# Designs tried in a protein design run: designed miniproteins, single chains, continued (2). Part 2

Each design is a single chain, and the fold is of that chain. pLDDT is the mean over its residues in the fold that is shown.

## One batch from the design tools (miniprotein)

Design m4037
Fold by ESMFold2-Fast:
Structure m4037 (fold): chain A 100 residues (1-100)
Amino acid sequence: SSALKAVEGALAALEAELARLRAAADANDTRQFTSSRGHVALVARELLELAEENNLPEEVIERLRKIYDDLLSATTAEQALAAAEELVATAREILEMLKK
């Protein structure tokens, strides 16, 4: 399905951005950190819209909204990394739901 392909693409993008976000945090690279956090937040918004359009469980939609808000409000690398890791886990759960 188009939704399945979109989530697979989102997961690939998230894995790359999470690696970049971790590297930026370790290096104290504020520019790269801000850029990668922004890209992860964009993916979170895209997954939220996909979850709403496909009528996924309310708990999944609420989790995505929280992750998106956490990414936008993150002031530390640790906060952004925690939200990004939760987004990857949530995207994997969505992928399994769409396969069923």
Scores: mean pLDDT 86

Design m4038
Fold by ESMFold2-Fast:
Structure m4038 (fold): chain A 75 residues (1-75)
Amino acid sequence: KVDELAETVKRILSSIVSDEEAQRIADEVRKLMEAGASKEEVVAFVREHLRKLGVSDRDIEAIERIVRTTLDELD
């Protein structure tokens, strides 16, 4: 389940950021979920990292929506 979210995040982000950055974000998301982080904490982490990488607010909002939906589906 955690691996499914990490792979989904990596696939989505690889179209916007480098494969290396997408993998780093996916790895950190996996660690946060394994540590019991809340859905809001995971979403906030992804949002702030994409902002620091220079991704547009519009693209960040789209990715945030997808990540939230994926987290809701994983139970």
Scores: mean pLDDT 77

Design m4039
Fold by ESMFold2-Fast:
Structure m4039 (fold): chain A 91 residues (1-91)
Amino acid sequence: MDQLYEFDDELRAILESVGETKKVLTYSEILLALHTYALRENRIKPEEEGNLIDLSGTLLGKVFGKDEMTWEELEKALLELIKEGKIKLVP
């Protein structure tokens, strides 16, 4: 069984904006939802061969405290949010 995660209200709002209504998600479902968010908001920069996300003025940027991130940096930031308890492990 895959590890399930539950979100704080800020991350929940981002997920709901892309149609994700589940209260608990796997890590892969979180990554898919955030990728969908970046695509819908047209936030993937054509510079850096599409690997750089413009988070300036977004709720996601406020959550991570960053104006720009690569996908690798975003994945590392998600793991840090799990460590900080902002994304909770569901037993």
Scores: mean pLDDT 72

Design m4040
Fold by ESMFold2-Fast:
Structure m4040 (fold): chain A 56 residues (1-56)
Amino acid sequence: MAGEEAREAVLELAKKSKTDEVALVAVSTHLTAMKNGPKEAYEAAKEAADEIIEKL
């Protein structure tokens, strides 16, 4: 549940970004902030970030 919400937050950040570079910076900043949170949420967000990077 926390993981799914974290994943969706990352996907929404990418959708709001106008360029690949902006998406990478926004997603990277969000992941860094989540590193101090629950491990499950961080892992889900990281997986979503990897999917975004692969699709760019």
Scores: mean pLDDT 74

Design m4041
Fold by ESMFold2-Fast:
Formats: sequence, structure tokens, C-alpha cells
Structure m4041 (fold): chain A 103 residues (1-103)
Amino acid sequence: DEEKVEELKKEIENNNLISAVVAALAKNLKLPEEKIEELIKYNEELIEKRMKELGLPEKIIEAYRKGEIHEIDALSLIEKREKGEKEEEIEEDFEFTLALTKA
């Protein structure tokens, strides 16, 4: 079990995965529910860490924590920032995403 957990953690670290995909991969590996929950938590913490390291505004990180934006949208903002989008552009994309998610 531990070797499978470590292998999946490496996959999470190398790819921007949504938690639903992480859960599906863990279930396919026949991991117990406790380990699936651990991997989902690890993925969520890694997404938040990446947002902080890329300098995304606290309001965006808080919206992700509260579930006000979908995880796929958070990953999209991370990818845009990694490609060199400015903070103002990221904030504009966030506001648009937030409006669509709440519609």
C-alpha cells in the first residue's frame, strides 16, 4: 500500500490533477478509503501551495478553500500564471470564473 501511495504522490506532484481523478486512480489501485482520503488531502494541499508559490491573490486561494470555484478552475489559473500571465489578468479571469460558477 505505501509504495502505491508514494507512486501516486509522485504523479500528483508531476501533474496538475483534480481530486476526482486522484480518487479514481487510488480506487483503481484498490487502496483503502483512508489512503484515498489522504491522497485527496495531499492533492488539495499541493494545489494551495502552488497557488501561494506563484503569488496568486489570497482571495483566490480563499475561494478555492471555500469551494466557491471548482478545482479545475483553480488549476487553470495556476497554468495561466505558470505561462506568465500577470496578476491583474489572473484576477480578471478569477472574477469571470466566479461569476460563471455562481450562475
Scores: mean pLDDT 81

Design m4042
Fold by ESMFold2-Fast:
Structure m4042 (fold): chain A 80 residues (1-80)
Amino acid sequence: TAAQRQQAIDLARELIEKIRRGEIASVDEGREQLGRISALLRDAGAPEEVLMLVARAMLALDAGDWERAIELLEEVIEML
């Protein structure tokens, strides 16, 4: 579970960096990365509040609100 939590943190940091640089090719690619983060956090037994933040980040990506997605991912990292 600790390894899964660390992998989720690493993926979240990578996704934040890619968004900040405009390096995400599509919303679908961002959603795929968020799906992987969510799966790792669920397997690690993360609280529902953390999983809800990831879900909100996915909604932000769907709306094209990349800055909001970064803010929510930063909150996820802070809670882990």
Scores: mean pLDDT 83

Design m4043
Fold by ESMFold2-Fast:
Structure m4043 (fold): chain A 105 residues (1-105)
Amino acid sequence: NPEEEKRRKEREEKMREKLLEGFDRAKAEVRKRYPTKEELEAGIKEVLENGKASGDTETGERTAELLEALFNDDRARAFRVQAELLREIGREEAAEIAEEMAREA
């Protein structure tokens, strides 16, 4: 169905736009909260310790990885981590698009 394929492509393009917009917004917020590398490192340490204290080390490690990727404008790394998070909450279509964007970066 050509109309269904066109609608799917339009949905994928809108998702890519939202993911890029989300990345730019998140990057700005991270850099505002951690204006220096030293503050980022302290924030990452806190996130990792909170993960250990809660018994959820994997979430702490992923959050730390995402913070570092956003601070460094590392789109490939940020979208890869976001794809994992999207899959965990059942957003498979969005996760596949994020993985593709990570490979393109």
Scores: mean pLDDT 85

Design m4044
Fold by ESMFold2-Fast:
Structure m4044 (fold): chain A 64 residues (1-64)
Amino acid sequence: DEKKKKAVENAKKGLEGLTEILEQKAAEIAASLGEEEGEKARQQAQSYVDFRQNYVNELEKEAK
């Protein structure tokens, strides 16, 4: 299914962009509120990215 394959590609690109934005925001939090708060923000962002990555992996499995 070409639609499913295209959805996987778009989801992967979106996740890459989301990861970059979340890393930048965590760095800003670390600069403003201190490294401990920045690390918490990074861990929260990583958990969300991992959740989205698992979703992409399932879509890819269904598209193949």
Scores: mean pLDDT 80

Design m4045
Fold by ESMFold2-Fast:
Structure m4045 (fold): chain A 70 residues (1-70)
Amino acid sequence: MDEVLEEIEKLLLSSATVEQLPHVAEIVKAAREKLEEGAPAEEVLRASREAAQLLSQGDAKKALEVVKKA
């Protein structure tokens, strides 16, 4: 679990601006909650890659929604 969350955080941070750091924290929290609910790690990682792309485009709200739907 910790390794998956570390990979997600690194992925999001690589795509985020300084102003988006609070949104990265929210997305990592959502990913943790999904893993705790029994969502497959592969599905959460896939959603997190999509979220990273959305963050790079400035859409933090949609990035969070994608992870919450995993």
Scores: mean pLDDT 80

Design m4046
Fold by ESMFold2-Fast:
Formats: C-alpha cells, sequence, structure tokens
Structure m4046 (fold): chain A 64 residues (1-64)
C-alpha cells in the first residue's frame, strides 16, 4: 500500500500523503472546490493535481 502511493507520487510529482488524499477524493466524488479547501490550494491547482495523480495511477496499473 505505501509503495503504491510512493510510485504515484514519483510519477505525478505530488507527495505520497497528498496523492492518497487526491485518489480517495476522486473515488468519493469530492468537488474541486471542496478538495481545494481541504488542501489549502487553488481550485485550478486541486483539479490539476488530482488529474495528474489519477493519470499516474492508471499508467502504473493501479485501480482508482
Amino acid sequence: MTEKFQQIAQKSGISPVTAARLLSSYKDGVSDSDLARVLRISVKTAREYRKRVVEAAKELGFEI
């Protein structure tokens, strides 16, 4: 489990902890605005980070 988020983090350039939160928010259908509020970043950045993490997970063959 830890290795999964480490690989996603390396591929996406996002920290493992943040990558895990972004993947869970995607599965839970959390809005970009709510995600941005939780992570204390802009809505645009939250959207870009989540997209990168989801794409990295798919490229590495992990389920989302």
Scores: mean pLDDT 78

Design m4047
Fold by ESMFold2-Fast:
Structure m4047 (fold): chain A 83 residues (1-83)
Amino acid sequence: SKEELIEKLKELIKELKEGKITTEEAEEKLIELIREAADLGIISVETAIGYILRIIGLRIDGKLTKEAIIEIIEELIEKIENA
């Protein structure tokens, strides 16, 4: 459900803020949750691809910080809530 997906995304933010996971682990989990959102029809496949490409681009540029990941997750939560 949307609510379960949002709770998983909020937990990911919490784990990042508390230093319980690395940025690499957070990237992997975030991509999995983005794919799950598309598979459930909560977001479009086009939207999911857009987020994944943004994440990959930030990583290649050395800009995939904890703060950048949190910002992407917060944007994704808002998009899911309004879907």
Scores: mean pLDDT 88

Design m4048
Fold by ESMFold2-Fast:
Structure m4048 (fold): chain A 64 residues (1-64)
Amino acid sequence: SHEERIELAERLMKAVKEGDEEGIAEELKRMEQLDPEGAARIREAIKAGDLEKLERELVRFSLL
């Protein structure tokens, strides 16, 4: 649901800001089950260390 997408995006952003690698992996798995393409774009932004791109992809994920 839309609410689940918002919660996942918020938890992932928190994990990224805290440097919680295990939390990042868990939230990405949940996101992938809901939206594989969105999760892939978010994963790429994290790998690139591009926080601006990460924020844009999380907003996009939350709005779908």
Scores: mean pLDDT 84

Design m4049
Fold by ESMFold2-Fast:
Structure m4049 (fold): chain A 96 residues (1-96)
Amino acid sequence: SEEESRLAIAQTLLARILEALMRALGWSQRELARLLGISQATLSRVLEGKLRTWEAVERMARRVLAVARRLVATHPPSSQIHQLAQAIIDALDSFL
């Protein structure tokens, strides 16, 4: 269905964003889960595309947005981290 396709696309985007953050910042899954305020088991499920509802995707996207906004606020505009975080904000705002 269109709803199932939308959910699948959003989950893929969230997983790619989380993987990009871990690579750019050198964060482990445990460190990223702590920063997002979730368990490592929950983060692992997100990375595997195992969120079941749009509400769960939206809640996760809002947690990721909070982390990205902090990175924008704490890094100069010339920083690759700032640029990645801004791109994440722009991408997720298009889905929310």
Scores: mean pLDDT 87

Design m4050
Fold by ESMFold2-Fast:
Structure m4050 (fold): chain A 74 residues (1-74)
Amino acid sequence: MAEIEALISQVPAEAQPALRELVARVLASTDRAEQVALLREIRDLLYSVLEPERAEEIFGRLAQLLAAELAARA
């Protein structure tokens, strides 16, 4: 969670609450299709508030951390 929180802190402050909600929903979901849809929403949010290169970097790292957290909970 500390690394996820550090990535969220790199996003503009106004987008952080929405990003935290989406992350929490991914981690609470047991349905893979829902998890994929939420990850797409996270990617879209990041691309709306960050430059494309920065959005891709943060999204890639966040997706890896979320996948690891979900695997640890399964």
Scores: mean pLDDT 82

Design m4051
Fold by ESMFold2-Fast:
Structure m4051 (fold): chain A 90 residues (1-90)
Amino acid sequence: VEEIVKKIRELGKLIEKELKEKDPATAEVLLTLIEQLIEYIKKYYESDPEEVKETLEDFMEKILKLAEEKNVSEDVLKEIKKLAEEIIKL
């Protein structure tokens, strides 16, 4: 779980870097959601890993959709897709 949390946090930093100049409001919203998600994982993963997994999958779908709509770089899209695949395999 700690490795997934680290990857989500790293993705958040990458999104911030890409969007901070282009759309700072969206960057701030995404970073807030990422921190809330990390806190949720740390609090509930031990007690309900299946529910946490479903929440992660839904969240990654939303991030990917937003990233595609905002025309982020292929490198960022690739990292989002890679993390989503790792979450599905949990």
Scores: mean pLDDT 75

Design m4052
Fold by ESMFold2-Fast:
Structure m4052 (fold): chain A 85 residues (1-85)
Amino acid sequence: MSLDERIEENIKRLKEIKERLKKLAAESTDPEVKKLLEETVKYIDRLIEFLKTLSKLPEEEQKKLIDGIEEGIEQLEELLEELEK
């Protein structure tokens, strides 16, 4: 997969995570949990914008950052699966 394809895939996954977090926030009765989920949605928005700017960096730095972001996305997806049970 090319770097552009990996970036596009990660943006798609982050958008899916964002929608799932919004749903959990809407269903939450705990004000602290709701606030944390809403803040996490804002963080995801910033991360999507950051991914769109990665083309400004050398390819090796893009690869390192994408690898780290993919690891973080996988961890968030696993956490969401547990929270949605």
Scores: mean pLDDT 82

Design m4053
Fold by ESMFold2-Fast:
Structure m4053 (fold): chain A 80 residues (1-80)
Amino acid sequence: MEEEKKKALEEKLLQVADQADKLADQLKDKAPVLSKMLRKYSDQYRKAAKTGDTKKASDDFKKYYDENKPKLEEEYEKLL
């Protein structure tokens, strides 16, 4: 029962990571900065699935987001 909930959460986190990777690949040429951000989201979720502790991956993601926020906003607006 506890194991079933753990497996369900792990599967869900991996599915989100896989979707982020697919979207990142599709956006690679149109929105390269957003694509890289999605890859970091994917990495974060895969690490959450394995260990439950994603602090380092989360910090790395936040750093990338903060450093690239203006470009991410510009790319996002161009995709709309």
Scores: mean pLDDT 75

Design m4054
Fold by ESMFold2-Fast:
Structure m4054 (fold): chain A 64 residues (1-64)
Amino acid sequence: SERDIVMQSIVEAQKLDPSISTEQATELIQMALNGASAEEILEQLEKISKRAADIFRKLVEERL
């Protein structure tokens, strides 16, 4: 499902860019569980780290 891909992509983006804190990653996962789109998650990631946002975008594009 899109939700599962989004959640997995958050975890992988945080692993590749540790500038995303565990707390921030948990908040983004909670947003996805509450029905946030990939685009909404991407917007929040761009506020934290452009690199993390770019990683997330590529992972989602490969799987969706």
Scores: mean pLDDT 84

Design m4055
Fold by ESMFold2-Fast:
Structure m4055 (fold): chain A 99 residues (1-99)
Amino acid sequence: SPEMELLLQGIISNLQQMIRLGEAEGIDTSKLRELLAKLQDPSLSPEEKLAISKEALRIAEERVEELKKKSKDEELIATAEHLLDAIRTLTRQLEALVA
């Protein structure tokens, strides 16, 4: 589905940005990198990619909470929360198309 591919590209792009931000702040992004690689695997089904997106969202939420405890940079925190909200919205939209 062209719509599903667009949503997946959006999830991938926002995860890539979150990983770069997290790495700059010394946050462990290893699991997010692993999940990102799986999302880019063309052999995985839409249902598998949705499950991976949901797991990536869960881990991204944990990493943003870790950032908020470590950093006092309000602009950086706002950027991380914006990326997280984008991943959440796109994942919900993907779920509606996969069902």
Scores: mean pLDDT 90

Design m4056
Fold by ESMFold2-Fast:
Structure m4056 (fold): chain A 86 residues (1-86)
Amino acid sequence: SLEELRERAIEKLKRVVEGAAEAVKQGNEAALEATRRELIELGFSEEEAERIIEAVKKGDIEEAYKLVEERVKKMSEEELKKILNA
């Protein structure tokens, strides 16, 4: 179902956000840039990806998760499948 695809996409994207949070803790700017690019490849705009990375850099993981969930709610089935197949 579309709801199952959204749930699975959110789970995958939350793991991406967790990886970015770890990169912040390690001071790994290259990993943060790689995560920004990954989000864009997964269907986020540059502005959306930058907002997520900024939230993670500020330690606001709840805001990063909210931004992910808000975008996923607006995604088509094809966009969701692209995330899951990446």
Scores: mean pLDDT 87

Design m4057
Fold by ESMFold2-Fast:
Structure m4057 (fold): chain A 70 residues (1-70)
Amino acid sequence: AYREGLARGLRTLAEFAGEEITVDPHTASAEEVIAEIERLARAAKAKHPEITDEQVAQTLEDARRAAALA
């Protein structure tokens, strides 16, 4: 469910960014997960300029909303 979705999303972002995941989505706090998503999304944007600022902002907002509901 939520934690499985986070784990999948983090892996996808990490692969896209060429970075490693530094938090465990199954044990990390919502704050730690949001910070990791922000870090990976920015790294992905830097490596892949085709990713728009709007897409990054939407991803971060969706992650914050999901974390608030968990």
Scores: mean pLDDT 71

Design m4058
Fold by ESMFold2-Fast:
Structure m4058 (fold): chain A 87 residues (1-87)
Amino acid sequence: SASLQQQLRQVRAQRTQIRNQFFTALMKAGYSPSQAMEIVFQVEELIRQGRYDDAIALADSHVPGLGEQLARQMIELEQQERELRNA
């Protein structure tokens, strides 16, 4: 079985990958790099606050369908990281 530290590194790497996918999707939707970064950080802040429905709605408003999917994946990874930290 993987150590707690190994599992945390894996979850954090997956979070970075999903964040980068969302950032790329925003740029493909026509946002500048600075606008895309601001939207990503706002979605992550809503997730950090447990405001999951707001995070999903914000992401979907900027990238319909894919934004919702990526926000849901970010929420799942945040919950996994929190559970590992409390283990």
Scores: mean pLDDT 89

Design m4059
Fold by ESMFold2-Fast:
Structure m4059 (fold): chain A 58 residues (1-58)
Amino acid sequence: RRREIAEATRRVEREKGREATTLRDVAEEAGVSVGTLRRITGARTKDELLRVTLEVLS
């Protein structure tokens, strides 16, 4: 679950670039709501999501 969202985050970053990436874009790519994304990752902001992604994929 967290890994799936982390992988979705990396895919969106590759397509749009980090600056254009939003929580909504990642949630849509992962096939979940933004609320579900926040519940699974604990990330409230894009910067928190990017940190979680680095941790999970390291």
Scores: mean pLDDT 80

Design m4060
Fold by ESMFold2-Fast:
Structure m4060 (fold): chain A 68 residues (1-68)
Amino acid sequence: LSEEEKKVLEELDKKQKEILQAVLLGDLARAQELIAEMEEYIKKLPKEIKEIAEKELRNTKAVADRVA
């Protein structure tokens, strides 16, 4: 993985943890806000990294939807 790809994966992991923490605390409004922030972050990524980022978002959203 390139340094840029590593940084993207680290940022995605951080965002996923924040989303899941908000869901666990019952703060669904915050969780939705964080999901929107993650979607905006992904839109700005290079196409080569977008596919990986979109899969991570899909996984996070599926877990959040199940818990919420």
Scores: mean pLDDT 77

Design m4061
Fold by ESMFold2-Fast:
Structure m4061 (fold): chain A 95 residues (1-95)
Amino acid sequence: SEKEKLKKEIAELQAKADEYAALARKLADSDPEKAKKYWEKAQDYAGQATILVADLEGGGKGAELARQLLAALRAGEPQSKIDELSDKLQEVLKS
């Protein structure tokens, strides 16, 4: 039931990410500033879903690495740091 609740939350967050991404694409040419705001919302929801997927597949270690990766992306950290965190996350999710 915990796994079912988590899967439901992931699905709801992914649906919201898809909704805002579709709105961003629709407005890209006519209202690029509004499209940018919708794209930022889509990225935020996708990020939240990614953390929950990492928790579901890799437990607390997966969730923590996903949070660190998203924080590094948001902070504009060097690509080498992003690659390191991404590799660590993928390794945890495969184990």
Scores: mean pLDDT 85

Design m4062
Fold by ESMFold2-Fast:
Structure m4062 (fold): chain A 80 residues (1-80)
Amino acid sequence: KEVLELKEKGDKYFAQGNYEEAAKYYEQAINLLALQTAPNIPDEKKPLLEELAKNLAEAYRKLGKYEKAEEVLSRLPLPI
């Protein structure tokens, strides 16, 4: 519901080249997802978290914030 609405807003700003606003909405979506799934994220929600984190990291890279992009990705399971 609300997490997907925030993701859609982030995707819209990313498509417009407004990476600062895109990052804000992706951060809000991740934070809301974490809050809704506390104390632990269910396995069925992990793909959504990974997509949001990758999108947030890419927005940070577009802004030249490489350290923040790395911080976001370090929270994900290492892809094989």
Scores: mean pLDDT 76

Design m4063
Fold by ESMFold2-Fast:
Order: C-alpha cells, then structure tokens, then sequence
Structure m4063 (fold): chain A 80 residues (1-80)
C-alpha cells in the first residue's frame, strides 16, 4: 500500500478538499509542524481545524487522484 503526502495551499477549498481526499482514503493523517494533530475520518479532520501548510497523508492515491487533489488546493510533496 503506497502513501502520499500533500500540503494544504492558500488556494484550498476545505470542503472540496475533505470530500475529495476521503474518496481516496478512508482515514487521513494530519501533520502540523512535524507533529501528528489528528488521524481518522472526515469528522475528525473537520474538528481539527485545517490550516494552510498542514500536511495530509493519504493511502492508495492514483495519478488521477493526485490531479484531483491538486485541483482542490493540495500540493504533492512525496509518494512513499
């Protein structure tokens, strides 16, 4: 199973971002300043309060999924 890290950009629509991300991964890790802030489903991520510069780790994202997530305001950082 591959993992992909994305960073939230200033152009992000957070509702579209959350909806798009959870199409590809049932659980997402939220990292801020190198610390795990939240991990879980959609409600957990919404409650954590997303910020520009936060890193989201998703599982099993395809090339098409990467393009859709970038259109939602994420920047691809790395694929594991």
Amino acid sequence: MNYTDFQITDSADYDRLIDTAFRYSPTIRLIRDGQLIAQGGRSTLRSAGLQVGDILTLQGVSDQGIQQLEQAGLQLLRIY
Scores: mean pLDDT 83

Design m4064
Fold by ESMFold2-Fast:
Structure m4064 (fold): chain A 82 residues (1-82)
Amino acid sequence: DKKEQKKKKALNEIYNLLLEALKDNPEAATEAFQLAAKLSDNSSDLEKILENWRKLIEELLEKGLLSEEVAEELLKILDEAE
């Protein structure tokens, strides 16, 4: 299914961009990936996983762990995956 493959590609792009954005901040990276793991453990549905990633990105932005520029790029990837 092209829609499912597009969503999987978006998740991979988000993961890689988040890793790159947080590579120089191990504390922020640890917190971000702990939150991501917690959200992933509670969902096996790709659509729910994408919704959980949106919430994670918003939470990281509110905590100041992501720049507005990086958060906007991540949210754009999620929006394009719909």
Scores: mean pLDDT 74

Design m4065
Fold by ESMFold2-Fast:
Structure m4065 (fold): chain A 71 residues (1-71)
Amino acid sequence: MVRLQTGPPVVVTLDNKTLEELEELARQSDPRQRELLQSLMDIMRRHNAETVTVTVDREQQKSSLTLTPKP
């Protein structure tokens, strides 16, 4: 469902965050932010990633997500 009456999307910038760090952030976050962090954790588990990096360019309104695999 698409709604126009939500504020700007919750933008999360992450630099080489591990699953444990995402769990800590999720615990301290509001419900919406927690859902985003849970989704990132699920993606990391599916791809056996060690860390995740999320970069956001506000001027271009673009985001990129990079996963670092476990050795």
Scores: mean pLDDT 69

Design m4066
Fold by ESMFold2-Fast:
Structure m4066 (fold): chain A 109 residues (1-109)
Amino acid sequence: IEKLKEQAIKLAEEAIALVQAALATLDLTPAQRAALEASIADLKAAIAKLKKAKTLDELIAAIDEVIASLDRIIEVLKSIPDAPKEVILELEILRGMLLIIRGVLKLIS
């Protein structure tokens, strides 16, 4: 369980790093920037909950919040012309890994 929590935190932190790097290079509308910044703030809050989670239910709930924030980020990035496809694919892979961790946690709950 602790190793799955640590892995989920690492995956979520990697996602933040990827999105922040992409934001530094993209020419965004004010609306697109606001949407991405709000979703990044939600993702950071979800990671804080992940770090504080002491029960299996708390871990699953925090992972669900991370996945929801990633879904919003991916949706916004897909709406941006010339957004790097590699970043979108990597975020989708990280999301998939988080779903696997969530599935394992649910199986043992």
Scores: mean pLDDT 84

Design m4067
Fold by ESMFold2-Fast:
Structure m4067 (fold): chain A 92 residues (1-92)
Amino acid sequence: GQVISSVPLRFNENEFGSKSGHEYIIRAKYNSEKKQLEVTIINLESGEESKKILKNIPENGKYEIELELSSGIKVKVIVEINSEKKKISLSI
């Protein structure tokens, strides 16, 4: 089965040194049959997407994943998978 979670992530001007605040959506999808985790960050202002696909991910566990935007900004996402409960949790 597939488990999906997403959380809005808001950056203010001071965090990025930019005069415009950026709002991001982070989405995680886990495919238990393929043991594959997909993490996507979407910039809601620009429509820019960064995607990372991890293979051979166990059905249960906690993973720290670093995503890099084309701007060079790095975002760390913690993903916790519980496939028995069909639950995925995201934290930043």
Scores: mean pLDDT 67

Design m4068
Fold by ESMFold2-Fast:
Structure m4068 (fold): chain A 90 residues (1-90)
Amino acid sequence: VEELEAEVAANPDDAKAWLRLGTAYAAQGEPEKAAEWFIKAIQNGASEIDVAAGELSLAVAYATALNKGDEEMAKKFREALKRVRDAAGL
């Protein structure tokens, strides 16, 4: 994630870099940070298809947490997904 954070810092207007950072945080089990970066990408013109890919990454992380029996992590990923969808106007 540090490498992707450096990429965002170098290209602050690149919504795709922000989506990649959000996806990386979701994969690392950081739902709140993932949602924050996806919302920033949406606010900076990320396409509907790119937003859908971000939502899918959060949904996969949510399902993974449920499969591991981590109810608290699953709840956080569910809330992160809701925040991203709300920001996308869904």
Scores: mean pLDDT 75

Design m4069
Fold by ESMFold2-Fast:
Structure m4069 (fold): chain A 100 residues (1-100)
Amino acid sequence: MPSQQQLLQQLQRNSDDWVSSASRQSSTSGMQTRNMMTMLINTMRYMFNNPSLTTDEKIQIMNDARQDTMQRMDELNMPQSLQQQTQQTMDQFIDYLQSQ
């Protein structure tokens, strides 16, 4: 099972690849993808580094971030495979939190 740090590193690497891919389609898509991924990664770092948040609160934050991110990916017409990879990574974070 990946650690919290490994999952964040995986998401960061995927983010860099997705931004690069979107930038090849248009500069606007690249910028929007970068902004979206920056917000998601910052939300996850905030959640993971905040000891005052309960596990239930962290799961709620992650579910809200997941829903928002999936909606934005649809609006940006990101490839379905990238959307599925992002969803799977976010599901792994939720599973990790539930195991704590």
Scores: mean pLDDT 76

Design m4070
Fold by ESMFold2-Fast:
Structure m4070 (fold): chain A 103 residues (1-103)
Amino acid sequence: SEEDRLIERMKETLDEIDKTVKKILSPEDYKKYQKLIEEYRKALEAKDWDKAKEILQELSEMLEQKALEYAKQGNYEKARQLIMDGASLSVQLMAITVLQKSS
């Protein structure tokens, strides 16, 4: 279905975000990120849009906090990359809102 194709594309975007986040976050923070992303993938597969939105909010707050920490350290390159990854998650929120309202 078109809905399932959109969900597949959303999951592909998560794989691209993971490549950058894995290089930037500490091992401890990356482990927390992976747990949230796995919960998010499960929510997408279950079409539990409310849970998916809650997890996206937590992911966005985590990436924002880490970007701020890097910026305070003068590491604007890592901060910029996390901001870009956060923007990609914001696109996912719009997709979920569309899916939820169309069902």
Scores: mean pLDDT 87

Design m4071
Fold by ESMFold2-Fast:
Structure m4071 (fold): chain A 61 residues (1-61)
Amino acid sequence: MKEEIERKIKELEREKEEIEREGAERVAELADDPAKAAAVAAATEIEVIGIDIDIELLKEK
């Protein structure tokens, strides 16, 4: 059980890093449109927060 939880946490940490990287790239592509860039940044932050919550829930177990 503990090893499975640790593996899940590492998977979520990797997904978080990929989401942050993709979000940063999309924001950079939207440098000419600050409103759209802000919206993409906000959406990326929400996804990251969701993963952080999942990681914390797994740490409880």
Scores: mean pLDDT 80

